# Ledger of designs, part 26: designed miniproteins, single chains, continued (2)

Each design is a single chain, and the fold is of that chain. pLDDT is the mean over its residues in the fold that is shown.

## One batch from the design tools (miniprotein)

Design m4867
Fold by ESMFold2-Fast:
Structure m4867 (fold): chain A 67 residues (1-67)
Amino acid sequence: ADVAAGARAAADVIASHLTPEQAEILRKASDAIVAGKFDEALKLAEQLPELARNAVKAIARTYKEKV
């Protein structure tokens, strides 16, 4: 599977444990990572709970290393 597809799938699983508003922010952060806008993704992540924020940071690091 494509790295982008894997990142979105992981974000969707985490989003299922968040409020709808937090889930939308997580999806926007994941889209920013896929678009290569890592700074934007990290700024969005600061609005999320620690678990989701750490997940966004981990996905961004993985994407940078693989892409």
Scores: mean pLDDT 73

Design m4868
Fold by ESMFold2-Fast:
Structure m4868 (fold): chain A 87 residues (1-87)
Amino acid sequence: SLKEEIEKVREEYRKKVAEVLADPSLTPEQKRAKVQEINAEYRRKLAELVLSPEAGERIKEAYLSGKFTPEERKLAIEVYKKVRELL
């Protein structure tokens, strides 16, 4: 089900972030960069599942750059609402 796919994506995200934060070989700057990349990919997968692949790619670029247009903020809110309705 779509709910099961979303939970699977969330579990993968939590695991990847925990692994990065627990890695003593990484500097704080490297950890921030890797977590940002993991978060951007997580947001891409959620947007793809509830909207489209095109929305996913747009959301990923916004999270990687840290810059959101009003349209990208609206997309992120729509993804959040749809994910919350399914959980």
Scores: mean pLDDT 88

Design m4869
Fold by ESMFold2-Fast:
Structure m4869 (fold): chain A 62 residues (1-62)
Amino acid sequence: MVSPEEMLKGSMEAVKQNVEDYKTTGSQEALDGAKYMAKVAEKLTGKKEVGKKVEEYYKKQL
């Protein structure tokens, strides 16, 4: 069972890395990957609140 806290932490790290890659290389695929992590986190935890927190973090990293 994946802890919502562990998933949130891991998803935020992945978002940060993908957004930094996008800012450095201009890769649309990296940006799309960062955005997709919100849906992955929600699906794996079954909690909409986790997905929303990851999406808010993504928006702040832009």
Scores: mean pLDDT 79

Design m4870
Fold by ESMFold2-Fast:
Structure m4870 (fold): chain A 93 residues (1-93)
Amino acid sequence: AEERERRRREVYARLMELLDRVLAALPPLSAEQRAEAAALFAEAQARFKLTPEEAELLRKAAEIAAAVRGDPSAEALVARAWEEFRARWEAEL
């Protein structure tokens, strides 16, 4: 149904915006963090057949996961971004 497909695209667009905003707020990734993110993404892509949209979301999520690991301030920033996203999403529904 067109309604379901439109809703799915809207959710993907909002998640992409959230991930981009979080990545922009985090410090630049080190070479080690980039390598860790690439390894996580490669493992997930080998395990699952991802659509291009799912692959892009997962790649960004892996970069955020690598950036947060061992950094409590980055972890707090991601938690805040998720809380703001959830509140805004619930207010629109």
Scores: mean pLDDT 73

Design m4871
Fold by ESMFold2-Fast:
Structure m4871 (fold): chain A 88 residues (1-88)
Amino acid sequence: MEELKKKVEEAIEKIEKDTKGVLEAADRGELSAEELREAAKRLEGESEKLIKYLKEQGAEEELIEKLEKVAKEAVEKLLEKAEELEAK
């Protein structure tokens, strides 16, 4: 159980850090709206895969919910930024 909690915490930190980095790169004009949409799709797919794995390993519902929330918020931020870039 402790290892599953650590994996969830590490995954959340990675998602938040990677999302921030991608958004900052987009602000610098280094990423296109299409690349942001692809990043969001990859994050969504990888998060779904990890969540399924954690559920199969018996992770606490609270940990799963926390990871799902962080992943959904990250995907939304990437998609919002993509729309913003296309709207200019």
Scores: mean pLDDT 83

Design m4872
Fold by ESMFold2-Fast:
Structure m4872 (fold): chain A 95 residues (1-95)
Amino acid sequence: AEAEAARLAAEADRIAEEAQRAADEAARDPASAPRAAELTERNEARLREIAARAGALAAQMSPEARRRLAAALGRAATAIAEARDVVAAAEAALA
């Protein structure tokens, strides 16, 4: 149902926000990089799970619901990739 698609999109947006916060923390304090790295890996796993659930529901979604969910998943993937780059830079600063 479209309500489930909306919930998955909201979960993806929450992951994007968590990834951004982890990146911001690692940028401010490189000593937080190990925890930020762990959170980023967990967020990546959560996003993969949401993407798999989205795929299973695709045939039951309207084109509009699929478009909105795809956009939310894309935003989350971008935020995670950016967080990985920031965390890697912070880890390099600790070495």
Scores: mean pLDDT 84

Design m4873
Fold by ESMFold2-Fast:
Parts: sequence; C-alpha cells; structure tokens
Structure m4873 (fold): chain A 91 residues (1-91)
Amino acid sequence: ERERELLEETIRRLEEIAENESDEEKILKEVQKLFEELWERLSPEVQEEIEEEARKILEELKLPEEYLPLAKQAVLAGRLGRLVRERERAE
C-alpha cells in the first residue's frame, strides 16, 4: 500500500537526519519539512482520514481549528511510531 511505502520512506529520511544533524533546531526544521512533504504525497482518502482524526483530537481537547496543523502532525507522528514498533518486533 502506498501509505505504508510513504511512511517507511519518511522513517528512513528521519534516520538520515538523526545521523547527519546534531543541532536540535535544524532537526526540528527538517522533520517539519518531511511531515509537510509526506502530507502532500498522501492520497486524498488518507489525508481526509488523518484530518478527521486530528479534528477529533481538537474536539476532545477543546482546541480551536488554528491548531489543526499541529494535530495533523501528531496523527502522522503516531502512525510513524506505530510502524517503527512493528519493524522492531519483526526483527
């Protein structure tokens, strides 16, 4: 599935950033850029699913919609973390 492939590619790029960058501010900037690139490459169906999950987080926490980009990043980070744990168990 394309989503899994994109998440795996993003994990590889995150690993490269962690190996090459020691400056935390630069790491955060590159990570943010990767999440933005990942979002643009996801299918419309997956984007809608992530946005719905993000909106549910905002509703639960009673946060305004201006926090939607942050909530979407949190959903994406959760999906990446789940895939990393699956990879560790498969080793």
Scores: mean pLDDT 75

Design m4874
Fold by ESMFold2-Fast:
Structure m4874 (fold): chain A 96 residues (1-96)
Amino acid sequence: RREEVLRLIREANRHAGEASKYLPKEEARKLGIRVVAHTIRVLGALEEGDWETAARDLEDMARYLEKVADKSTNPKAQEHFRRAAEAYRRAAELAR
């Protein structure tokens, strides 16, 4: 189950990275910082056995990426953001 959560986080981060290729450099940088910060927080919570904090942070990241997708003018970036949000949401459900 931990391995499955980690796999979904990697899938989500990969899609966020693909989406960043369609963004201006400054927007891509801000997205990258946010993804890294959230990943560190989730991994720390999982290492401490704090599954509730991990689930909450994954849900927060999913909601953030849905908002980014809705504001995106590039359909390819929008699709990748939605796929990333879906993967984070699935990871949150497994973490509960």
Scores: mean pLDDT 84

Design m4875
Fold by ESMFold2-Fast:
Structure m4875 (fold): chain A 97 residues (1-97)
Amino acid sequence: SMKEKKREYLEFRLALLEELREKLEDGVVAPEASRAAAQALLDKLYEILKDQFTPESQARFEAVSPAIVDEFAANPLSAEELERAIEELREQLEKLE
């Protein structure tokens, strides 16, 4: 179901954000770690949505993914933003029934 797919994605995202706690440099996620996390999230999203893609939506996903990864590397989360994101994601998972 879509609810199960959403839970799987959010749980994967939470695990990645928790790993980023160990990748902080001067109170900010290292750009390379931010890039790797963004790529992993996009790969997981593609895996979950693959059966729902048309050729056109797949081409759009492939075209925009590098720009999203580059944006995450250029603007990595601060330690405070990371903890906030983890807390908000845990709240989303708690409300998912």
Scores: mean pLDDT 86

Design m4876
Fold by ESMFold2-Fast:
Structure m4876 (fold): chain A 65 residues (1-65)
Amino acid sequence: SELEKLKAEGLEEVDALVRAGHSMEAVMAAIVKRAQEWLAAGVPQSDVVEIVTELVEHALALDAA
């Protein structure tokens, strides 16, 4: 699925940024930028919100560990 690819790419970027020692502010900014790019590309808002929620939850779980 195209949506599964977008989610996988987002998760890979979050993991890479956290491993590289970027701040949570920088990680959240990257998620917001991806969301804006997906909306501009015509991805439905409901799908973008679902993926962004999962990326944010993943980032917060990594920060708490």
Scores: mean pLDDT 86

Design m4877
Fold by ESMFold2-Fast:
Structure m4877 (fold): chain A 83 residues (1-83)
Amino acid sequence: REAAYQEALRELYRYLGIQLNEDGYPLDATGEFKLRMVQQQAGVEVTGYGSLEDPSQLIGLLRFILRHGGPAHLRAVIEALEA
């Protein structure tokens, strides 16, 4: 389960084109701001980073992206998180 959440988080950042620092957070304020804007549009908690403490927030964000033309690969990622 932990590995599935880490994979989902990396796929999210890859899709959004956000580079990560050594700790796995957005490298700069621009990446953080971009993530906050997408979180707000998706109606999930606006944190500026992916959180593993509430998986429903990550799932909601990925479902929003998938519904709005995101890559089909995200469907399998979401299904793995809901299993």
Scores: mean pLDDT 72

Design m4878
Fold by ESMFold2-Fast:
Structure m4878 (fold): chain A 73 residues (1-73)
Amino acid sequence: SEMKKMIIIEAMLTSALLTVRLFKELGEPELARRVFEETEEKIREMAKELSEEKQAEVEKLLQETRKEIEAII
């Protein structure tokens, strides 16, 4: 269902943010960036199966998460 996909996407974004923080703390900011880029691509592929309204919502979430990650790195 669309709701289940949205929950998975939000979980993936939360997981990516935690992973980026961990890799930054370990002195691996370049690896943190690559992990996020890979997660972003996977989320965009999943979003293709959603309605246009939910696709826009996902893109906004990705932009917000990217800004948070840029502030960490």
Scores: mean pLDDT 85

Design m4879
Fold by ESMFold2-Fast:
Structure m4879 (fold): chain A 55 residues (1-55)
Amino acid sequence: SMEEVVRRLFEETGLDVAALLERMAEVAKTLSREERREFGRIAGPRFEEILAQRA
């Protein structure tokens, strides 16, 4: 599922924002337009949590 894809991506990158952005861009290249929307919906809130944690 898309939730599993997002979860694995965040597990691989931890709190490294640069690595996370790079891997997100890489994954997005493999997704359809609809899958990218779903990815953003699931990954967005988690990304915001990581940014807040580094503040």
Scores: mean pLDDT 74

Design m4880
Fold by ESMFold2-Fast:
Structure m4880 (fold): chain A 60 residues (1-60)
Amino acid sequence: SRADVVIGVVNEMYELHEKGVPLDEIRKRMEEYIAGIEDPETREAVTRAVDSLFDQLLKE
């Protein structure tokens, strides 16, 4: 489902951050992934989730 895709992406971002991958590299990887999403509604949902998580991570 769309929710499963969003959850998977958010979990991957947290794993990359915990492994010490720089936020700029995580952002680049997420932007490349989002660009490959064919379904517009899934792309929008993933983009919003990614942006929200980056806002959260920048406060840590």
Scores: mean pLDDT 81

Design m4881
Fold by ESMFold2-Fast:
Structure m4881 (fold): chain A 119 residues (1-119)
Amino acid sequence: MIDLSNLTPEEALELLRKRIDEIPDPKVKEILLQFLDRVVKYIEEKKLSEEEKRTVLQIANRFIELVEEYLAGRITLDQVAGLIHMELHLAKTEGKISEETMEELLGIVSDALKQIEAV
């Protein structure tokens, strides 16, 4: 697991875009790019703090890593969903993100997972 905690939000975002560009499935790549665009739009519209931005981008990175594991046949989409739900709930419980941010990210992740399942 790559730790983004020492990167700026801008550096983390560049790394995430590069990772998505390396996804071999073109439909999943498009879904993940749209996922990342929705996350970035939420960050900008809600004017999230630098600390909350870092946490949100770390969770986005974890989601992309779990989708890569799914594409490699190592985990199921249900496992991807469960693990991301745990990460979001833990971040909210630790005070790293707000309840509103957790709920919005759960929606964005759920939409991306439904699109990946349809591929």
Scores: mean pLDDT 85

Design m4882
Fold by ESMFold2-Fast:
Structure m4882 (fold): chain A 72 residues (1-72)
Amino acid sequence: MDKEARDMLMSQIEKNREELQKSGSVINLITPRVSKETILDALEEAGIQLSQIRKIEMEEENGLTSVTIERK
């Protein structure tokens, strides 16, 4: 796993942590290519309860990954 990509992902999750704790919130992140497992691990490390996540969508475009996270 690319440490730089993970650090960037963690930074974006941390900045959006309050929104990710709100019911029904939708967050979009742009990150270097990462796996879904890396995203789940990063959310868990940030203290986001995965059972409260309704949906995670990933789309690759221009060498980056667009990640959409939807809360229950």
Scores: mean pLDDT 77

Design m4883
Fold by ESMFold2-Fast:
Order: structure tokens, then C-alpha cells, then sequence
Structure m4883 (fold): chain A 94 residues (1-94)
């Protein structure tokens, strides 16, 4: 159902937020990490409001920032999570 898809999407976004938040807590001077955190919150807000077009655009921005980040472990986790969330959102839009 739409509620099940929304629930899965929110859980996925919250997982990304937790990953990025932990990364920022370990390196609070990481401006790219902080930017990833801010965008992940915006993704959650877009999903909560049902603005899936905005959510996809923000997910693509998050992936772009993560790809430029020097911490490959953090980047891989964020990119993998973002791709899963993007796929779930796209299933609800098709």
C-alpha cells in the first residue's frame, strides 16, 4: 500500500540520517558531512510532505556530495542507502 511504501521510505531516509549524523559527530568540522546531513533532513521533509519529485532531486544531490567525500566508507554507506530510497520512491511514482 502507499502507507507501506511511505513507511519503508521514511525508515530508509532515517537510516541515512543516522549514518551521516554519526559521521558528523566523529568529524564535526566536516563541512561536506554537515551538508549531507542537511540534505538528508530535507529528503525526509520532502517524503513526509509527499513531494517525491523534490525527494528524488535531493537524493541525487546527496549522492553527488557523497561521491566527492574523502571518507569512502561513509560515502559507500550513504550512496547505497540513497540508491535504495530512490528505488522505493520511484516504485511509488510509476
Amino acid sequence: SRDDITGQTIRGVNSIIDIVRRGVQRNPDDRNGQRMYDISIQIRDAVESGDYDQAIDLIDQLISIANSHPDSSLSDQVINGANIVRDIVNMSRS
Scores: mean pLDDT 83

Design m4884
Fold by ESMFold2-Fast:
Structure m4884 (fold): chain A 94 residues (1-94)
Amino acid sequence: KDTKIRLLKRVLLSYLIEIPLNTLEKVADLLENDQVDEAKSLLKQTLSKFNINGLAALLKVDKNDTDAVIDAFLEILQDYLNNEVSPKTKELNK
């Protein structure tokens, strides 16, 4: 898990998206405990508008819908942690 979160941070940084490692680890823990609403709230509190715009561009989501951007990112993060491959996860690997 910790290695996966560190690799995810590096991938995000390559797209100029900077999310603190501790935040990513906490979000991953909340997702593992089925606390999706708490994970969403934490990301909304910690991500700047610039990071939201970067995620929206990366995930092909409307940047004006912050909730949709966060939901898409949580879906990708959960897929990544579970070793699942989704269409959105494939966009991150391009």
Scores: mean pLDDT 72

Design m4885
Fold by ESMFold2-Fast:
Structure m4885 (fold): chain A 98 residues (1-98)
Amino acid sequence: SHMKKKVLEKVEQSIEQFAKNSKVEVSEEFKEKIFKELEEHWEELLELAKEISELFNVPLEDALTGIALAIAQKMLNDPSMSAEEAIEEIRKAIEEEK
């Protein structure tokens, strides 16, 4: 719960930075969609973060933050992409590193 709040706060900061740098408007509805999908897939993100934490010897919170930011970034760059699709791409990349 506490770790989830910290990670989502960093995602919010990243979305704001994306809007500022890209000069594109990120609607409140799209922002809400990103957060809703991240929360719906939180267990999958946590399991993926555990694998990354072990592979790269980084703290779990840092791995989880990195994954959440990567998913949000993928969705911002391709609004047709779901969090589920972004997670699958990340999972395939991890399997290729083994």
Scores: mean pLDDT 83

Design m4886
Fold by ESMFold2-Fast:
Structure m4886 (fold): chain A 65 residues (1-65)
Amino acid sequence: MLSKEEQELIEEAIERARSMGRPPTVQELRELANEVIKRALEKGFSEKRAQEVASLTVQRIAEEF
């Protein structure tokens, strides 16, 4: 299950995507994924877990649009 911190990272990225008022480009999705990875690593998550959270973030943004 996702921790509260992981859910917050995902939610912040989704809100950033929504603020664009259009579907994100491939480059913007990559930038959002990289920011999630960076933030997760700063919070002490493993590299594998950071990548999993970023992947889930991209999936949720794709489902939103």
Scores: mean pLDDT 81

Design m4887
Fold by ESMFold2-Fast:
Structure m4887 (fold): chain A 71 residues (1-71)
Amino acid sequence: DEIDEYLREKAEEAVKKAKNKVSLSAVGGIVRQAYLDYEEAEESIELLSKEWSKEDVEILKEVAKEVYEEK
């Protein structure tokens, strides 16, 4: 599906931009959540902010917001 390909590419982009090694599965899940329900994605990002660097969290927030706004 075009949407699945788009979301996969956005998740891969976020992983490549990350300063530390991050899970593609975790990023992909949040990117999909942002497309379907941005508030749920924000909650998931808040949980990840306890374990991830501030820079990687900001990268994920930017990608999630982009996906939500392009919906």
Scores: mean pLDDT 80

Design m4888
Fold by ESMFold2-Fast:
Structure m4888 (fold): chain A 102 residues (1-102)
Amino acid sequence: EELVELAKKAVELAKKLYDIVMSNPAVPREVRNLAKSVLNGAEMLLKAIELGAEKETIRRYARAVVENARQLQKKAEELGFDELVKLAQEIVDVANEILERI
């Protein structure tokens, strides 16, 4: 139950990040593709937790979310997109919380 709530929070943050990225024409394609990967990864992580997947499967999906969010954070920082940097960090924090609880 608590893992499901954390995964839902990750999806909500990823959707917010995705909406900001897609609404801003100044955001490069690489960052848009990373935002899509973060959202897809968060949704797959939520589905895995809801379906009672093995801990190793959940860990793999959570690590993928962390990796894609960190890559996005680095690119956003280089470009001065402070709100994207903050949202990416919040996604990393939530995914790491899931990793600590499984």
Scores: mean pLDDT 90

Design m4889
Fold by ESMFold2-Fast:
Structure m4889 (fold): chain A 107 residues (1-107)
Amino acid sequence: RSLLEEALRLVEEALELLEKGKSSENFAEALVLAAKAMALANLAKAEEAAAAGEDIDLEAIREQLEAELKEVEKLAEELKKRKITEEEVEALKEGLERLRAAIEALL
């Protein structure tokens, strides 16, 4: 778990940002951190499956996760220009709490 430990750290950092303020900038940054954490957790699962003997193309998975992260980063830049609702903040917090629990279960 080094990837899972880093993913957990990013989730905790994202949750802390959302607690510190409801700004669009904090929300955008938390969203990017959440996406990075999810990418690391998915990569860790793929690496474990490959190590267990499953026929997994790790390079293809890494490329796909990197492409998905770049799209989230673009969305985050656009979100900084908008006002974020309390409902959106609560939805991201719920997602982060679920992701934290999933990562902790794998550690």
Scores: mean pLDDT 83

Design m4890
Fold by ESMFold2-Fast:
Structure m4890 (fold): chain A 80 residues (1-80)
Amino acid sequence: GSAEMLERFRKLIEETLKEAEELVSQGRVDDAILVLEVTLGMLRIARAVAKLTGDKELAEELDKLIDQLDTKIAQLRAQQ
């Protein structure tokens, strides 16, 4: 269901953000941005599928997660 799918995406985001933080701590900001952009691409595909299947609640929650990653990528790019 939507709740189980959202929980899986939230865990993916948490893991990706932790990996990005580790890369930033190593001075590997470009690699951190790349990892976040790959996950962002996956979320955009998932959102498109949710919209096609009529799962409006999942699509709206995925939009929020996409915005969160876009904001983090923009912040890291501003640090370069």
Scores: mean pLDDT 86

Design m4891
Fold by ESMFold2-Fast:
Structure m4891 (fold): chain A 68 residues (1-68)
Amino acid sequence: MTPQQQAVQRTIAAITQLLNTPGLTLSREEVDTIVDLMARHFQLSPAQKAQVLAQANAALDAVQAQRA
């Protein structure tokens, strides 16, 4: 994998782990902020940032559905 692809996968894994941490609830705004910071740090393309954000939001929605 390219370094950018590895950065995307690691970012998704980290956000998914945070979302699945007992007692921790992240808002959509907090997830967006984390994705933005990681995209800036790893210099992700707009398409790669959009992919990470989409997967992070899907994981957030799944966790919220389980808690509802």
Scores: mean pLDDT 75

Design m4892
Fold by ESMFold2-Fast:
Structure m4892 (fold): chain A 92 residues (1-92)
Amino acid sequence: GLSEEERKEAIEEGKENLKKESGISDETADELVRAVEAGDRERFIDLVVNILRNKFHLSDEEVEQIREIMEKVLAGEEPPEISEELLEKLES
């Protein structure tokens, strides 16, 4: 297990990596953390979907697929199958 100091460093490193990889601001990274801590599923999904839309230039239909998958996963339900085309875009 990580020490308390190592855990704090890992969180800060995670935020910096997320900003670097996704191009999100400090404000957006903090909003994601707050949504997770508050259990605000809808806000978390909205933030993630908008990040992915901007990063991967997703269509409205692809955005809706990701939203539905996230809603099902967070509800403990079986998610719909992601299209191979969308999966390839996300792995790019």
Scores: mean pLDDT 74

Design m4893
Fold by ESMFold2-Fast:
Structure m4893 (fold): chain A 61 residues (1-61)
Amino acid sequence: SKERIELLRLLHRIVLDSERYLLEHAQKNGRLSPEQAAALQAAIEETERHIEELDKLYQQA
């Protein structure tokens, strides 16, 4: 349902904001290796892609 897609969009946005916060703070404090930072950046890109897919589904619903 469209309402369920809207809730999933909100949940994924919270995840995205949390991932961005973690990357910014942990990287600046030297708590992430370059490999870990790259993996977290890939996770951010995946979450952004999921939001884009949910946006398309929302428009089609």
Scores: mean pLDDT 83

Design m4894
Fold by ESMFold2-Fast:
Structure m4894 (fold): chain A 99 residues (1-99)
Amino acid sequence: MKELEEELKSMSLEERQALFRELAARLEEEIERLRAESAEDEEAKKRILELIYKAVEIHALMLRIQAEENAEAAGIDLEEFEEQLKKEMEEVKKLFEKQ
């Protein structure tokens, strides 16, 4: 997960989303393939569960990264509004502190 997280952080949001879609699809195919080949074996069942857990972890990681990127996007909008609010507050201060 750390190596994947570092790689994802070095990519653009669009590149991360594209990579995650490919990775998720590949993992889902691999899980289905193992179910078809080995579902009756207890050791194979454990391996399938491990892959399911890995798919869930990757999905959770992507959701977390997307939430962080959404917060950054909201920050850009907030920065514009904060700058406007700052200017209005300075004008009010001029009226009451410097006449």
Scores: mean pLDDT 64

Design m4895
Fold by ESMFold2-Fast:
Structure m4895 (fold): chain A 77 residues (1-77)
Amino acid sequence: STLAALAPEVEAALAAGDRERLLALVREATAALVAAALAAGASEEEIRAGLAEMEKTLTPEQAAAARAAVAEVLAAA
């Protein structure tokens, strides 16, 4: 799964303090999760609610990256 593949990369980026890589990984993981949720029949409202919960665990910069990824995938759907 995308999350299982990205988990070691997120841990490596955190250990290295690689802010740019972390933001790219947050964006990629969020986009993949939103695309998978849409394919599974999730509503836009459900996806936005999931984003709100996710933001509670993210830094403000990571939350902005996640919001951008959600908006981009939803606009393309």
Scores: mean pLDDT 78

Design m4896
Fold by ESMFold2-Fast:
Structure m4896 (fold): chain A 68 residues (1-68)
Amino acid sequence: MEIDEEEVQEALLLIWGTIAINTAKKYGADEAIKELERFKERALAEGFDPEIVDRVYEETKAEIEKLA
């Protein structure tokens, strides 16, 4: 089975996004946004595709903002 590197990156980013959403529910949107920004910085530093990172970041941020 061929594992697409892009699919692996997206899966990891979605896991980090879920963690940030749970942070928003427990600690508020501001803390969740800070956590999400740290995940984005780390993903970019590790060489993740910027287009995938930006898409998942914006989608997750919008979901967090709806919880505020």
Scores: mean pLDDT 79

Design m4897
Fold by ESMFold2-Fast:
Structure m4897 (fold): chain A 80 residues (1-80)
Amino acid sequence: KEELEEIARKLRELAEDPNATKEEAIEQLERAAELLEKLGLDSAAEALREIIKEIPNLSREEVLELLERVALGLEGLIER
């Protein structure tokens, strides 16, 4: 649970950081996918890894929106 909250917080920080890079976004999203696998949420981890493969083709604005949505989704999992 603590690891999930930490990753969600880092994703939100990246979404609000004007200097955030796509490489940093990919790194944190990969960490989120690994954590989801450890929690037994294999389908969610696979879906997230497919999204990560699209990041190089997305605009910076689309990546920031994605980071915020993923963080919100992880926060929702903590509540349930």
Scores: mean pLDDT 77

Design m4898
Fold by ESMFold2-Fast:
Structure m4898 (fold): chain A 108 residues (1-108)
Amino acid sequence: SSIEKNPNLSELEKKALEAIEKAIKLLQEKGDSNTAELLEDKLFGVEYGFLKGVKIENENSSTPQESLVLLLLETAKVLKELGDEDLADELEELAEELAEEKNLTLPD
């Protein structure tokens, strides 16, 4: 994991990335390797966005913070569908906290 190697990450952003990694590991342990691989690919994309520091101005893509919030919500939805409501609720709370700190709009 590249989380500890990114000095530009806030404590909340680090906590969110670590929570997603824990969810991916749980999915792998439950045998849902296809969903885990899809989420891991998205997590690597988010981590790479943070590693670059700033958004490329010529790309009309989401910020790393926006991508992280969306990934937290997507991961939480997967966990709820599998019956892991407690961990899903923790990821949704992290998404809400991160969105509030970064002035982001949460999807419904």
Scores: mean pLDDT 74

Design m4899
Fold by ESMFold2-Fast:
Structure m4899 (fold): chain A 61 residues (1-61)
Amino acid sequence: MLSEEEQAELASLKRMAEALVEAGRREEALDFLDAYARTKEKEGKTELAAALREYRDELAA
């Protein structure tokens, strides 16, 4: 579904979000993922945006 470039971008964003969660900044990680997903959706990268929202919801649980 995602291109190699999009998969690499998703992996990088997940690592940044995980670092924020480990630092006790979970709410900032969720906000970061929401903002980035919105940006990607506006750019037409709907599959990447959906993957980011799915990961965000996993972290929120």
Scores: mean pLDDT 83

Design m4900
Fold by ESMFold2-Fast:
Structure m4900 (fold): chain A 90 residues (1-90)
Amino acid sequence: DLEVLEKVLGKENAQLLLDGVKFLEDEEKRKQVDPVEITRKILTFAASLLREKGEDDLAEKLLEMGKEVTEENAVEIAREAYKLLVEKLK
C-alpha cells in the first residue's frame, strides 16, 4: 500500500502522509491538537501533491472530503482518504 503512494508521490511525501494518519490514530497525540484541523491539513497536503502529478480530479475529491470532517469522524476520514489514494493511484 505505501509502495503505491511512494511510486506516485515520492518516498518522503508518502511517509509524511502515513505518519499524519498514524498521528491521528494515537489518542494521546490527538488530544494535543484539533483533529479536524490536522485532518484537513493532511488532505490539503495530499491534494497539493496530487495536483503536481496532474491528478486534479482526485485532489478535488480529497478537498471535498475535508469539508465533511468532524471531531467524531476525523480519523475515519483520514483513513478513507489514504485508502482512496492507494486504490486510485495503483
Scores: mean pLDDT 84

Design m4901
Fold by ESMFold2-Fast:
Structure m4901 (fold): chain A 80 residues (1-80)
Amino acid sequence: SEKEKKEKAIYKIKTLIDTIEENPNLTLEQVKSMLDELAEELEEEGLFELAKKIREIKKNAKSREEAIEKLKELLKELEK
């Protein structure tokens, strides 16, 4: 169902945030690769608008910290 896809997507975004925060040696380039992987997984589930938002975070993030901030903002939007 669409609700189950959304809940799974929320879980994946939370897992990505935790992975970045727990691994301080991950470079911005590596974080951007992880964002690409997440976007591809979301596209496979038919969540095209959410994948687009993830790709926009990748495009605009200037640091790991900015990527984390934007992912947390997206989570807050999704959990409403």
Scores: mean pLDDT 87

